# Designed miniproteins, single chains, continued (2), part 45

Each design is a single chain, and the fold is of that chain. pLDDT is the mean over its residues in the fold that is shown.

## One batch from the design tools (miniprotein)

Design m5538
Fold by ESMFold2-Fast:
Structure m5538 (fold): chain A 99 residues (1-99)
Amino acid sequence: GMADELRRAIEESERQVKKAEEAVNEMKTAVDKLKRGEITVEELKSAIDKAQEAADEMVRAANRAYEAGAWEPSQKALDAARKAIEAVNEGRKAIEEKE
């Protein structure tokens, strides 16, 4: 029924938010490791690509949640997407500042 569809949309949104949070944490760890000389610029670029993909998936999940009537989960997914984009920008800046 419609209630089951709404619940599934909420559960999907929550799973995708968790994945985006994991990608953001991986990016922060990668930036710190690059600053310490423990990883290459190419390895940080890989983390940037993952965080960008997570942000794109969050926007899609937010749109699906909104269409299902799950407005609060949709807003949480959009907030998670913004944080993932901020992490991507931080990673790109760390590459530009690496000597």
Scores: mean pLDDT 82

Design m5539
Fold by ESMFold2-Fast:
Structure m5539 (fold): chain A 88 residues (1-88)
Amino acid sequence: SKALEEKLRLAKLAVKNITEAIELLSTAGDKMTPELQEKILELRKIAAEALTKLGHPEGLLALVPGPEPLLHTLELAKKTLEEIEKEI
């Protein structure tokens, strides 16, 4: 199903973008730049949009600053991906 393929794409997109945002936050540490902040926000927005399109408005937590909301959103994205993969 094309709909199922799109759901898989969105779930994988959410996992990938949240993971990259967490990696950038962790590696930046005390050396956070405005450019890195903009990149992290962009990744957060992509993940939040993907999760809301999948019917998970709680994915908007990805837009809340800090590492804790990202870790919670990653858990949601991974569970969503697992559920979609079981539909195949």
Scores: mean pLDDT 86

Design m5540
Fold by ESMFold2-Fast:
Structure m5540 (fold): chain A 96 residues (1-96)
Amino acid sequence: MSPVQDFFLALFTAARRTVGAHRMDIEGELVENDKGQLSLDNTTIRFYNEQDELVWEERVSLPDDETARRLAEQIKRKYGLTDEELVVPETGQPVP
C-alpha cells in the first residue's frame, strides 16, 4: 500500500469513528511528482454518512510520500488507530 493510500485509509477510519462517515469522495488529480511518487495538490476530500449527508470536509496537499506518511501517522496517533483497525471504503468509493 502506498503512503498516500495509507493516509486516505487513516483519514477515512478517523472520520468513520468521529462523524459516522460511510463513504469518501476525493476531488483532485493524482499526479506523479519529480521522484515518481503519487502526489496531490489542493485536493478536497468529502465524507458522507449513511444518509448521504456531508459530515466532514478536508483540503489536503500531499506533495510526496514523506508528507503522506507523516500525516497518516499523525492521524493514527491522534485517533488511537492501529494498521489493523484501518477500514477500506466499500466499492464505489475508491481509495487512490
Scores: mean pLDDT 75

Design m5541
Fold by ESMFold2-Fast:
Structure m5541 (fold): chain A 108 residues (1-108)
Amino acid sequence: MEEERRKKAEEYVKEFLKYLGKTEEDLDEEEKKQIEKMKERLVKYLKAAEAYKEGKIEEAKKILSEIEGVPVEEITDEEIELVVELMEKEPKERIEYLKEQVAKELAK
């Protein structure tokens, strides 16, 4: 179960890096740290999405609470549904979302 989530997180990261025309070997130390943080967050998001799909709503909220650093009561069902949609999106849709996030980061 954990290995399956790690594999999915690795595939998501590979999709993103491929879009940038890079491999993990092409990354500098700062970029490698960012990719490692991204993998850790994706594994937790996948775990939350899985719990939600299994009807374990409270467990999913608790996981998101830990990721976002906010109280469980502030995690809405709509936020969990958004996470599930993001994790279930086709590669093209995920890449478009990540592209938008990268553009916003570069604009800072």
Scores: mean pLDDT 72

Design m5542
Fold by ESMFold2-Fast:
Structure m5542 (fold): chain A 89 residues (1-89)
Amino acid sequence: MKEIVLEKPLREAETEIGGKKYRHLVYEFEVEEDGEYKLVFPQLEPGKKATVTVTDEDGTVLWTGTLDSPEFVFKAKKGKYRVHVTVEE
């Protein structure tokens, strides 16, 4: 399984909802061949919960869920993808 390290987000934003602060990160990555890939989020601390949404280049949602780990395994076809990460500060 190949690793994709998501080191620097393309976009960052902060919001406050119901008195809680959230950090929003958008990453982009390319997949050269079909297979399973491990996405690694160096900016996420182990045990910190994050909501993650993966879309293809057309904006179609391929996966959404909550991570308790800075790592996520994703099945992908060749193409460009975006990852939207929301973390409570």
Scores: mean pLDDT 78

Design m5543
Fold by ESMFold2-Fast:
Structure m5543 (fold): chain A 89 residues (1-89)
Amino acid sequence: HMEELERLLKSLETAREIGDILSAVAYALDGKVEEARKLLERHTDLSPQARKEFEELIKKAEEIRKKYPGLSNDERAALFIRELLKEKE
């Protein structure tokens, strides 16, 4: 599909932004929510929708940390990915 190809090309051009999103999720899963939010705030040119989605990813990571404080960060990351895949299908 042409739209998927265009999306992929734009994603390659914004690889740094993707890296920051992944880092923000990792920080939030580790309970470093302030550091996660700092990464989000660096991207001032995000659309309102993209910013909302980034914020929701951080919040989901926070909820997983709160729900599973006895798990390792890697275990919480696995749960986060599982929940993300369920919602995105």
Scores: mean pLDDT 72

Design m5544
Fold by ESMFold2-Fast:
Structure m5544 (fold): chain A 96 residues (1-96)
Amino acid sequence: PERVRARGKVVKIEITDDYVLIEVELDDPEAAARLRPGDLVRLTFKDKETGKEITLGGFVERVEGNRVTIRLDADNAELAKKIKVGDEVELEVVRP
């Protein structure tokens, strides 16, 4: 299986009643080049209040250069509110 791991910084968050979009600027453009719209992605960030790592599941919505937009289900909205623009996150994509 192909595994893509990338680190990046959150540049935009959009929370709606239907979905959550998180735009991440990846540190490594080579990692961004390996991502495709529709890829299943795990986004991991650190909760600053508890110090615990939180992992959310979503899909790659679009890739534009070194920026990747991840779409999450609306059920993740409360956890996504813990993420702020400027936060460091890790992305993991696993393809068969």
Scores: mean pLDDT 82

Design m5545
Fold by ESMFold2-Fast:
Structure m5545 (fold): chain A 109 residues (1-109)
Amino acid sequence: SALEKQIEEATKKAIEAVKNNDIESLKESLKKIVEIVKGTSDKKVIEKAINGLYKVADTAYKNNNIEGLELVKEALMEILRHTDDKDIILRIIGEILRVIGYILDIELG
């Protein structure tokens, strides 16, 4: 779908922004992903967005980018506030916990 392509493009831009320490571009890309998810009931689009945020978080972790991880956590929490699908909720909670673990791992050394 057109929305799935937009999620893929925003995810690629977010990954590049993390690698370049471009926090403003990261914020813009994450906001785009969240806005698409909030505007759709298509489970495929929502799942693609969550997978995209997973990849952004993994990239931020590998680059020791705590601010990037915190921004991904905020995006996941915002999506969580706008979903009532139990499978999606459980998955988002798991991803939030993983991001928190990544932040703690970097902070503790």
Scores: mean pLDDT 89

Design m5546
Fold by ESMFold2-Fast:
Parts: C-alpha cells; sequence; structure tokens
Structure m5546 (fold): chain A 62 residues (1-62)
C-alpha cells in the first residue's frame, strides 16, 4: 500500500491541473489521509472551474 501511495504522490508532483488533483486524491485515499480528503471536499465546494471542481470531487471520493 505505501509503495502504491508513493507512486501516486510522485505522479501528482509531475502532473498539473485536474490530473494532479486526481493523483493526489488517490494517494491520500490509499494512505488513509483524512485531512487531505477533507481539504479536497472543501475545494470541490468553492472551486469555480467545472473541470477542477470535478477533479476535487473525485479526489474526495478516493
Amino acid sequence: MDALAERYRELANQATGPEKVEYAGRAAGLAGDQDSVDYFKKRATTETDPEMKAAYEKAAEG
């Protein structure tokens, strides 16, 4: 599990935009990082860009 979470974190570090958020969300879900999940939920409610909003909603689901 740790190795898979680290791989998604590395992908997030190299990605930009919605893809970065989706990889970061998967890493947080795999690591059980509830603080990051809560952060993505908040960003999903305040984000005005529909593409970024969808990415944050997806990240919050894990």
Scores: mean pLDDT 79

Design m5547
Fold by ESMFold2-Fast:
Structure m5547 (fold): chain A 95 residues (1-95)
Amino acid sequence: DLAKLIAELILAKIEGDEEKVRELAEKLGLNPEEILASKVSEVAQIAADKLVELDPEKVDDIMQEAMEMVVEYIYKKLLDKGEEELDKLRKLLTE
């Protein structure tokens, strides 16, 4: 499932899990070094650009599903862990 792989890649990037980012980027046919050097927003764009080459008619649907999975996961973590998850996200956005 491309949407799930893209969601997992974006989440791994947000969490700073470099090993998981490399694994998921390779599974998606992306350049792991480019993904590691990119901002989270840029990673979403790179994934979308790759999908245009593979299935241009489904890009919007796949990206929407992936982003909905990312948002749902972050929201659930904020509900369960609150302050710790917010501090982690803040550090990733400011560093």
Scores: mean pLDDT 76

Design m5548
Fold by ESMFold2-Fast:
Structure m5548 (fold): chain A 94 residues (1-94)
Amino acid sequence: ERKEEIIKRIEKIKKEIEEGAKLYKVSKETLDKAIKLIDEAIQAIKEGNYEEAIKKLESLVPSLPVLVPDDKLEEVKKELEEILKELRKLAEES
């Protein structure tokens, strides 16, 4: 349940990035790399590899200003920081 909720939150961020790309013409290369990191993070969580998921999501953070419009940037950053905090807790329990 807790793992599934984290995955749903990450999938919501993925959708926000994809919808933002349609509006703001993010480069295909930048978008594809971001989506790959997100998909790899989700897969790592499904496998119980929370440390790998954390690394993938942390690698996404520097690209957020390019991927997400300024008015949504703080909300997405805060959500990602909360997700990272939950994943760190799960890694400690594993």
Scores: mean pLDDT 80

Design m5549
Fold by ESMFold2-Fast:
Structure m5549 (fold): chain A 65 residues (1-65)
Amino acid sequence: KEAAEKELEELVKQAKEEGIVVDVREEDGTIYLTLKEFTLKAVGVVISAMGLAFELGKSLKVFEA
């Protein structure tokens, strides 16, 4: 869905601006998130990103920097 793609892009942009997410990459239907630290705020971002990835038919993988 176009709305889910925009929502994911905005979520990632906001999380990068807040220093929660260091990097985001997408390959072969998998979204890769690199977090600065695994905190409660980062968990919230991951849960939101997981829901959006699921709606887009993609997988999510999470790493810590």
Scores: mean pLDDT 79

Design m5550
Fold by ESMFold2-Fast:
Structure m5550 (fold): chain A 107 residues (1-107)
Amino acid sequence: SAAQLLAQADALLAQARALDDQSVEYGKAGDLEKERELSAQADRLFLTAQALRFEAQGHLDEAQELRDAIPKLEETSLKDPSKGASLTTGVVIRAIGRVIDRELAER
């Protein structure tokens, strides 16, 4: 059900935030490898959560687009957490914009 997909999305988003917080702490401690690993995991969960939200709203193509982006964005985050986070956020914002534009056009 849509309610179950939204609940799963909220749970994954909470997990992503916890991993991001942990990544920042490892970065401050100088453990750059662990920082990159946790940041990549956070980006994956964030995209998965947004894909579930789109799926719950019936936007299946946008959900699949986000899922298909995960491997490349994870690879980017493992090399540069800041760049990975920026690209992940940008992909999500652009997908939301496309959904809004379509909904306004279907008025």
Scores: mean pLDDT 84

Design m5551
Fold by ESMFold2-Fast:
Structure m5551 (fold): chain A 87 residues (1-87)
Amino acid sequence: SLMEELLAELRRLLEELRRETDPERRAAILGQIRGVLEELRSLETDPALREEIEKAIGVVERALEEGTEEAYELAMFAVERVIQMAE
């Protein structure tokens, strides 16, 4: 399904982000993660999972604005939470 494909892409992007050290490439990957989360939110009908996706989008947007390692770690944690709940 499209949702399973988006979740697989989200997992791949998260792994790529964890390995990347260049700040500009990290921001680009996190931007792609935001896009995938927005698509997942539009397709999700489960209110609990939709709420977690919305929270993850908020944390990702904050990390993109702040550019701090702490904000990026919180964003990665929130994205992992979405993946775990969607399984």
Scores: mean pLDDT 89

Design m5552
Fold by ESMFold2-Fast:
Structure m5552 (fold): chain A 99 residues (1-99)
Amino acid sequence: MREEVEALLEEVRRRVDAAMAAASPQTQEEARKLAEEALAIKNPQEAIGLGATAAAEPRTSVGGAYALVEVARKLLEEGDYETAREAAEVARRALDALE
């Protein structure tokens, strides 16, 4: 369970890091702000919802995926493997839609 979630998160994180490296400085800053907002949400499902909504829109898709990866990392550190997997899978689906 944990190892599978860690592997998924590592894959999605690498894809997000590559997308962020190719993004404008403005997009990178907006992505970090979105992640800060998502991480401030105490309810994990609401945090995932914020990231998923942003990831579904072309303008904020990379920022949404980045926020979801940060939420998944926090949940994984807290031992919530099921919700961490959910966040990572939403991020992966958003990245797949960009290709």
Scores: mean pLDDT 84

Design m5553
Fold by ESMFold2-Fast:
Structure m5553 (fold): chain A 84 residues (1-84)
Amino acid sequence: MTTEEAIADIEAEREAMLKHVKEGNYKQAAEELLRIGPLFGLALVRRNVTPEQAEKVQKALIELLKERNAPEFLIKMVESDSKL
């Protein structure tokens, strides 16, 4: 019941994030990636959009992490995530 509803909400968030990427709203997509997990979110993006769109989302995410003074290790993880 509640767990199944939570899974449905996660799926809706995935669809919203992918819609932002396809519409060119890379900063909004990057903010959603921070909520669901940046590496997991980037993997989902790469499976569902063009490589060019995935690269723009990754760049927006790196910029967002730098704006928020995220730890250097997290920024480096996202930068190296082009293979995942």
Scores: mean pLDDT 72

Design m5554
Fold by ESMFold2-Fast:
Structure m5554 (fold): chain A 70 residues (1-70)
Amino acid sequence: HMEELEKLKKQAEEKYKETVENAKRTIDLGDRAAAAQAEISPEQAADLRKAVEDYVTEKVNKAKEELEKI
């Protein structure tokens, strides 16, 4: 069981790191998409950014909780 536990812990850590990397890329893409929409209002740009940040935060928090359960 200890060897399986260590393996799960490493997999959870790798998944957490991958989630954080994907999260950062998603935020960057969201910011760039908002900037590319020259006619988008400041409110729409803020809403888009917040939606991306909320999605990213949820994914990162869930991956962190999975890591902590191991």
Scores: mean pLDDT 67

Design m5555
Fold by ESMFold2-Fast:
Structure m5555 (fold): chain A 87 residues (1-87)
Amino acid sequence: ELVERVAERALEEMRPLLEELSPEEREAAEAAIRTAAEAVVRYGKEKAKELARRLLLRLGMSEEKAEEIAEKAAEAAERALEELRRE
């Protein structure tokens, strides 16, 4: 499924960042990346960033860190979607 493949590629691209996070932050970031993957397929990058940021805040991440990770997650998901659509 397209959403699952976008999520897998986005998670792989963001692996170095995920490895620097605490276990709790990593779990939250992984959930946000999966959310961004679904949202970018259905609604595009801006909505993907918004939904990922809101999820990270709900899961207890700081506002500054949530914004940074959400931005990177949306960018990674958009890149993955573009690459998969060319295959």
Scores: mean pLDDT 85

Design m5556
Fold by ESMFold2-Fast:
Structure m5556 (fold): chain A 94 residues (1-94)
Amino acid sequence: DVEENEKKLKEEIERAKKILKEKYKLDFEDYEKVEEYLREEILRLAAELGLDVADVEEGIDRLLASATSKEQKELLIALLVGAREALEELLKKR
């Protein structure tokens, strides 16, 4: 159901806004600054987990290049916040 998917995406965006503001003291609407910060954090966590940093970097850069609209940028930021949180949890379970 499209409405259920839209609700879930909005909840993920709101969760990302809260994490960025409370944990990182970043404004979600500062897309360029937020994207740069999340890119660097994901690459740092990928390196600590022993992942191929070059492959992760290429993947992130391709996603950033594909997000051209405001809505796409908001979804991408929510995705990157989720990815960062997932990598941090994986590191904690070692």
Scores: mean pLDDT 81

Design m5557
Fold by ESMFold2-Fast:
Structure m5557 (fold): chain A 115 residues (1-115)
Amino acid sequence: MTREDLVKRALELVPKLREEYLELYERVGSRYLEAIKNAKPLDPASLKKAIADAVALLDRIRDELGLTDEEQVRLLAYHIIAHQIKGAGEALLTAELLRIMGRRIQEELEKKRQL
């Protein structure tokens, strides 16, 4: 996957992830609903910074966590959301990172158990 494809797929995923979060929050709580609904697109400078910061993060953790192309797209999208929605977006990015780490640990444990 090229950097251009990664960014394109992440930008297409941002509105879908916001919609999924909105649906989830409507079921379990409403504290961040207004912030999510009213989140504005980032200005070009802020978007460029968000993408650069996310790419730098991905370069550090990609090989360590064995990130799939889909997980890279999701993490970039959540990083953009974290710049749009302070607090809630940062919590989502953190939760996604912890979920990937937890799944990776479980996969390694299963592999060792089957040996």
Scores: mean pLDDT 75

Design m5558
Fold by ESMFold2-Fast:
Structure m5558 (fold): chain A 66 residues (1-66)
Amino acid sequence: SMAARRRAREELAEELTRRGIEALKTSRDALVAFEEELRELFKEDPEAVRMAVGRISAALGRAVAE
């Protein structure tokens, strides 16, 4: 029935949404590790590293905000 198809679609959408949110959380952990690596590689320009990480963090924040 159409109602059963709608429920199945809603359940799938909810599952995919949860998986997407978890992937974004994993990406935030990766950003922290990436920041540490960039600070080590580009010690000559710590301000550029700070600016880049700030921009990446802002982009992740927008993605999480939906």
Scores: mean pLDDT 72

Design m5559
Fold by ESMFold2-Fast:
Structure m5559 (fold): chain A 72 residues (1-72)
Amino acid sequence: MEAVREKADRIIDELREKGKNLTREEILQAAMKAAQELVDLIDSDPSLTPEQKEALRAEFLRRLAEIVRELL
């Protein structure tokens, strides 16, 4: 769980930093790519239960949406 959270945090932090210098259209494209990477990361972790995967997807996609709203 901690390792997947660290990787997910890195994806979000990378979008936040890069997004400062991107256009609105580029931010939305980067966010869509980050969302897919987050889902794939969480779904591919064999140590997580289905319930944990659902909770983590909801948590990190919400955080991603918050960052996108801050950047736009």
Scores: mean pLDDT 83

Design m5560
Fold by ESMFold2-Fast:
Order: sequence, then structure tokens, then C-alpha cells
Structure m5560 (fold): chain A 68 residues (1-68)
Amino acid sequence: SEIEELIEKAIELIKKDESLSERTKEGAIKALKSKNLTQLLAALHELKKVGASEEILETVEKIIELLR
């Protein structure tokens, strides 16, 4: 499904981003795997705060839109 493809893309982008802490990566990946809207919104807020790449942010925002 489109959602599963976007989640896999987001996870790979997050894993490759050397600027993100392991704690931030774990939290974001857990939220993505949960498909829980509240957890995803919290993860998006944290990713924006730590300055994650635009591609990561756009991919997570698309996942949130598809789950609404």
C-alpha cells in the first residue's frame, strides 16, 4: 500500500540521517510503525525541533495526511 511504502521510505531516510540521535531515530521509527496519529504528530514535532531534513518531514507529513 502507499502508506506502507511511505513508512519504509521514512524509516530508511531516518536511519541514514547521521545528524539525528539514536533516541530520536528510535522514537520516530516506533511512531511510524505504530501508525498512531497522536504518536506520529509528536514525532513530527520532535523531528522539526531537531532540524531533520525536508525530505523526512515531507514524507512523515504525507503519512499523517493518509491516516486522517
Scores: mean pLDDT 87

Design m5561
Fold by ESMFold2-Fast:
Structure m5561 (fold): chain A 100 residues (1-100)
Amino acid sequence: MEAEKEKEEKFKKLKEEILKEVEEAEKEGADPEVIEYARKIAEIGPEAKARLDELVAEARAAGLSDEEIRRLVEEHIERDPLARELAEALRKGYEVTLKL
């Protein structure tokens, strides 16, 4: 409840790391379509990852096994529209890269 500022700092840091990857890919001459997907990942990725990290942390605190945690993660990705959109953007960006 009281860590709102810490969550904002974490989101900024994650966005910064994704933007750094985008910059590195652009320097390597990556396809503009790949860069477009990377920018979308930078926009939604930090929020989606934070939700996933909270889920994993709660599951570990509850004493769940690695197998049970993996199952919860897979279920979360399927059910959370934001996590699903992130996964789709990652998949599409990779598909475009493979066609080059």
Scores: mean pLDDT 68

Design m5562
Fold by ESMFold2-Fast:
Structure m5562 (fold): chain A 107 residues (1-107)
Amino acid sequence: DDETKQAVMQMKALLAMGKAKAAGKSDEEALKIGEEAASEVARRLEEGADLSELIREVLAEYKAMSEEERKAAIELLSKVSGASEEEVRRYIDDLVKLLEESLKKLE
């Protein structure tokens, strides 16, 4: 559904931003990289990519994130949204939970 597709795109953007920031990219560069990663997921979905495979991919990438990459993503999202780091952590946990539940429904 559209909610699940949006969650995959948001998770992919978050993964890409965290990795970029941990690699020393600026906030502006990391945000652009995140937007490009989300757009690539949207393109793959439009071209008929399997949603369940995309969910497995982003969940596996999230599990493989270093603490530095996760912290960098949380700090950047907190800064640009004005939300606290604790609110951002809850947002990420909610995205993961939504994707895990969506995967169960697709299997």
Scores: mean pLDDT 88

Design m5563
Fold by ESMFold2-Fast:
Structure m5563 (fold): chain A 89 residues (1-89)
Amino acid sequence: SLREQLLEAYERLLAGEHVSADLDIEEAEAIMRANPELAAEWAVRLAIAVIEKAKKEGSLTEEEVERILALLRELGAGEEGLEEVRAVA
């Protein structure tokens, strides 16, 4: 299932591996909304990865960053995690 794939990716991330998900910001938002039981720390790491990708590709908008930050707050992310996401934008 998608949840099982996300949990596997989370375990690899905890092991210090780079999770290069070929996901855009809209896809990441959909995953976070569909899986509110995801650990907030994992959601923060997914947000960082997709924002860094979008920034590198020149497609990142301030609206997308603010939408991700709002969703992470709703999922229970702490200020440290939110600041990490903001710093990579």
Scores: mean pLDDT 71

Design m5564
Fold by ESMFold2-Fast:
Order: C-alpha cells, then sequence, then structure tokens
Structure m5564 (fold): chain A 71 residues (1-71)
C-alpha cells in the first residue's frame, strides 16, 4: 500500500511537470486538456485513497489556477 501511494505520487508529479512544460511552451490548448485529464485522475485517486483527498484537491486547484493565469 505505501509503495503504491509513493509510485502514484511520483506519477502525478511527473504529469504535473509535463503539464508545466506544455504551459510554459505556450501550448495553452494542450495544457487545458492535460489539466482536465490530471484533475479527473486526482479525483479518481482521492476516491480510492481518502487519506490523500485533501492533497489531491489542493493539487487540482493549483493546476486550475495555473491554467486560468495563462489563458
Amino acid sequence: MEEEKKRLKEWIDALEEYFDKVLENGDVETAKKLAESIKKLLDTFAQKYPELKEEFENRAKKIEEKVKEKS
């Protein structure tokens, strides 16, 4: 369970890093689609791991804010 959570967080971190790079490159449309996909994944994982719900909700909010600032 702990190893699964660690790998999950590492995967999410990699997705967020990729999202940031896409957004920095000015590909706002692709970044918006990626943000929507990441938010859906975060919501799904929050349902599977309720103890991580607050962290994932904060991550989703931060991604949404970044998209709004660059749009």
Scores: mean pLDDT 80

Design m5565
Fold by ESMFold2-Fast:
Structure m5565 (fold): chain A 80 residues (1-80)
Amino acid sequence: VNDGLYIVQSVLAEEGLPLSAIFKPGSKAAKKYNIKPDQEALEKLLANPENKAKLEEAADILGKSEDTKDIAEDIKSNLE
């Protein structure tokens, strides 16, 4: 189990939001996994500052692996 993915899944489950909330439109990761990013879900997710902090931690963990670095880049971009 990847700890970064676990944090992402836990945050999304608590908010009742889809995984598409963390992806950026037109990103490499969104294209690779054939995911349509959900901007409304992202805005709802980031309305809670605690979620933003948890996603920043998850992105740092995901960015350390070649398999998940593209996902980390999407999360970091969405938090800017």
Scores: mean pLDDT 79

Design m5566
Fold by ESMFold2-Fast:
Structure m5566 (fold): chain A 92 residues (1-92)
Amino acid sequence: EREAGLALARRAAEEMEAIEDEEEILKREKEASERLKAAMDKLEALGVSEEVLEMAREAKKYAQASEKKGAAFAGVREGLGRWLEALIAAEE
């Protein structure tokens, strides 16, 4: 599912690049950052398997290594957050 997470993150980045409103991009980046942190914290608290945690950590590193500013970076973080939320839902 690592490949699925990366594909979702890339799709979200493409969607964000289509947004011309800078205020909307900034709002979604803030929401994505908050969502990503909350999802990681909750995933660790649920005691999910180390394999799932490792996949989540690798996806997070991918998003963080993408040091591009603007829509593409915001989209990657948004996609990662949604993917982590799906992992949490599967464990609950």
Scores: mean pLDDT 64

Design m5567
Fold by ESMFold2-Fast:
Structure m5567 (fold): chain A 87 residues (1-87)
Amino acid sequence: SISDILEEAVRLAAHAIAHLSRVDPALADRVAQLFTELVQALSEGDLERAERLLAELRRLGAQIPDPVAREHLERALALFEEALRRL
């Protein structure tokens, strides 16, 4: 279900942020803020804003040097993209 996909996406996002906070706290805060905005956009049905936030998160994710944080972030974003396609 979409709920199961979103739950897993949020879990992976939290894991990515936790790893990133040990290396780059400022970037971790920015990523966390964007995920909060993404969840808010989805709750409001603002799919255009959600798509823009996903694109920004993907761009930031590509720049993360920590491979564990990057992998978890990429997996979370793929799940959010899948949820958007099913809405």
Scores: mean pLDDT 85

Design m5568
Fold by ESMFold2-Fast:
Structure m5568 (fold): chain A 87 residues (1-87)
Amino acid sequence: SLLQELLLQQIQQLLQEMQAILDEAKAKKLPQSVIDQLQKLLAESQKNAQLLQQGNLSGEERLKLFQQIQDNLAKAKKIYEEALKAQ
């Protein structure tokens, strides 16, 4: 459906933002512990995105996975900003 396509496109944008944060963290040579945390959040979000793409989930399950991806991006932004202030 159009709504499903828009949702998947939005998820792809969230994943791209997390990847960009990770790439910037590596470019700025932030501590390995920070890079590891960002990699974990991205990997978890990619797994959730794959589950959402399969289409075998209830509406409630889809909403929870989407919210988890959004929460992971918010966490990634916070980790990155705090690490920049410490450099």
Scores: mean pLDDT 88

Design m5569
Fold by ESMFold2-Fast:
Structure m5569 (fold): chain A 82 residues (1-82)
Amino acid sequence: RKELIDKAIELINKARQLESEGKYDEAAKYYTEAAELFDKANWPVSAGYAYYLAGQAYKKAGKNDEALRMFGKAIDKFMEAP
């Protein structure tokens, strides 16, 4: 659904801005929300990449358990890709 993809891209752009400001935990939450929207739109590669970006942001925030969970979700989504 196009509206889900457009919103997900907007959230990725917001997350990148927050990451550039050093707000890694907040950026990770926006990346995670974008990943969930890509997943609802059945875009597993985009969802996986957004989960990967969320994992990297959580890692920079020192939240290693959250980072590992996001990396696991990213792998699962990449494995779903046709």
Scores: mean pLDDT 84

Design m5570
Fold by ESMFold2-Fast:
Structure m5570 (fold): chain A 110 residues (1-110)
Amino acid sequence: MIGKGTISGTVEKGKGKATLTVSGFAGGTHTLEAGGVLLGENSKLPGGFNAVAPGAVMPDGGTATVEAEVRVGDLVEPGKALAGGAVAAYDAQGRTVSIGGLSGTLEVVG
């Protein structure tokens, strides 16, 4: 089964925290890394983002919800932005154990 992720929350320009929910990933304690594009609802200028959640406890094939530290590009307009990209889980040695598509919505402030 293909894993998936969603991201949601309110983040400041440059740095913030958001909720990352992943499902269908391998069980264990992993580092989750997500990244992709943010597109503001009324903006034609896409920006990049990344999100990291170290030490995420995953049920095997289940769902986990964690707080992720998010960085958004300086060109992302304040307001609601659609997020799209990918999320990966890494083991203690930094090897990829699961990958999924990422979608969601972030509210950008500042």
Scores: mean pLDDT 79

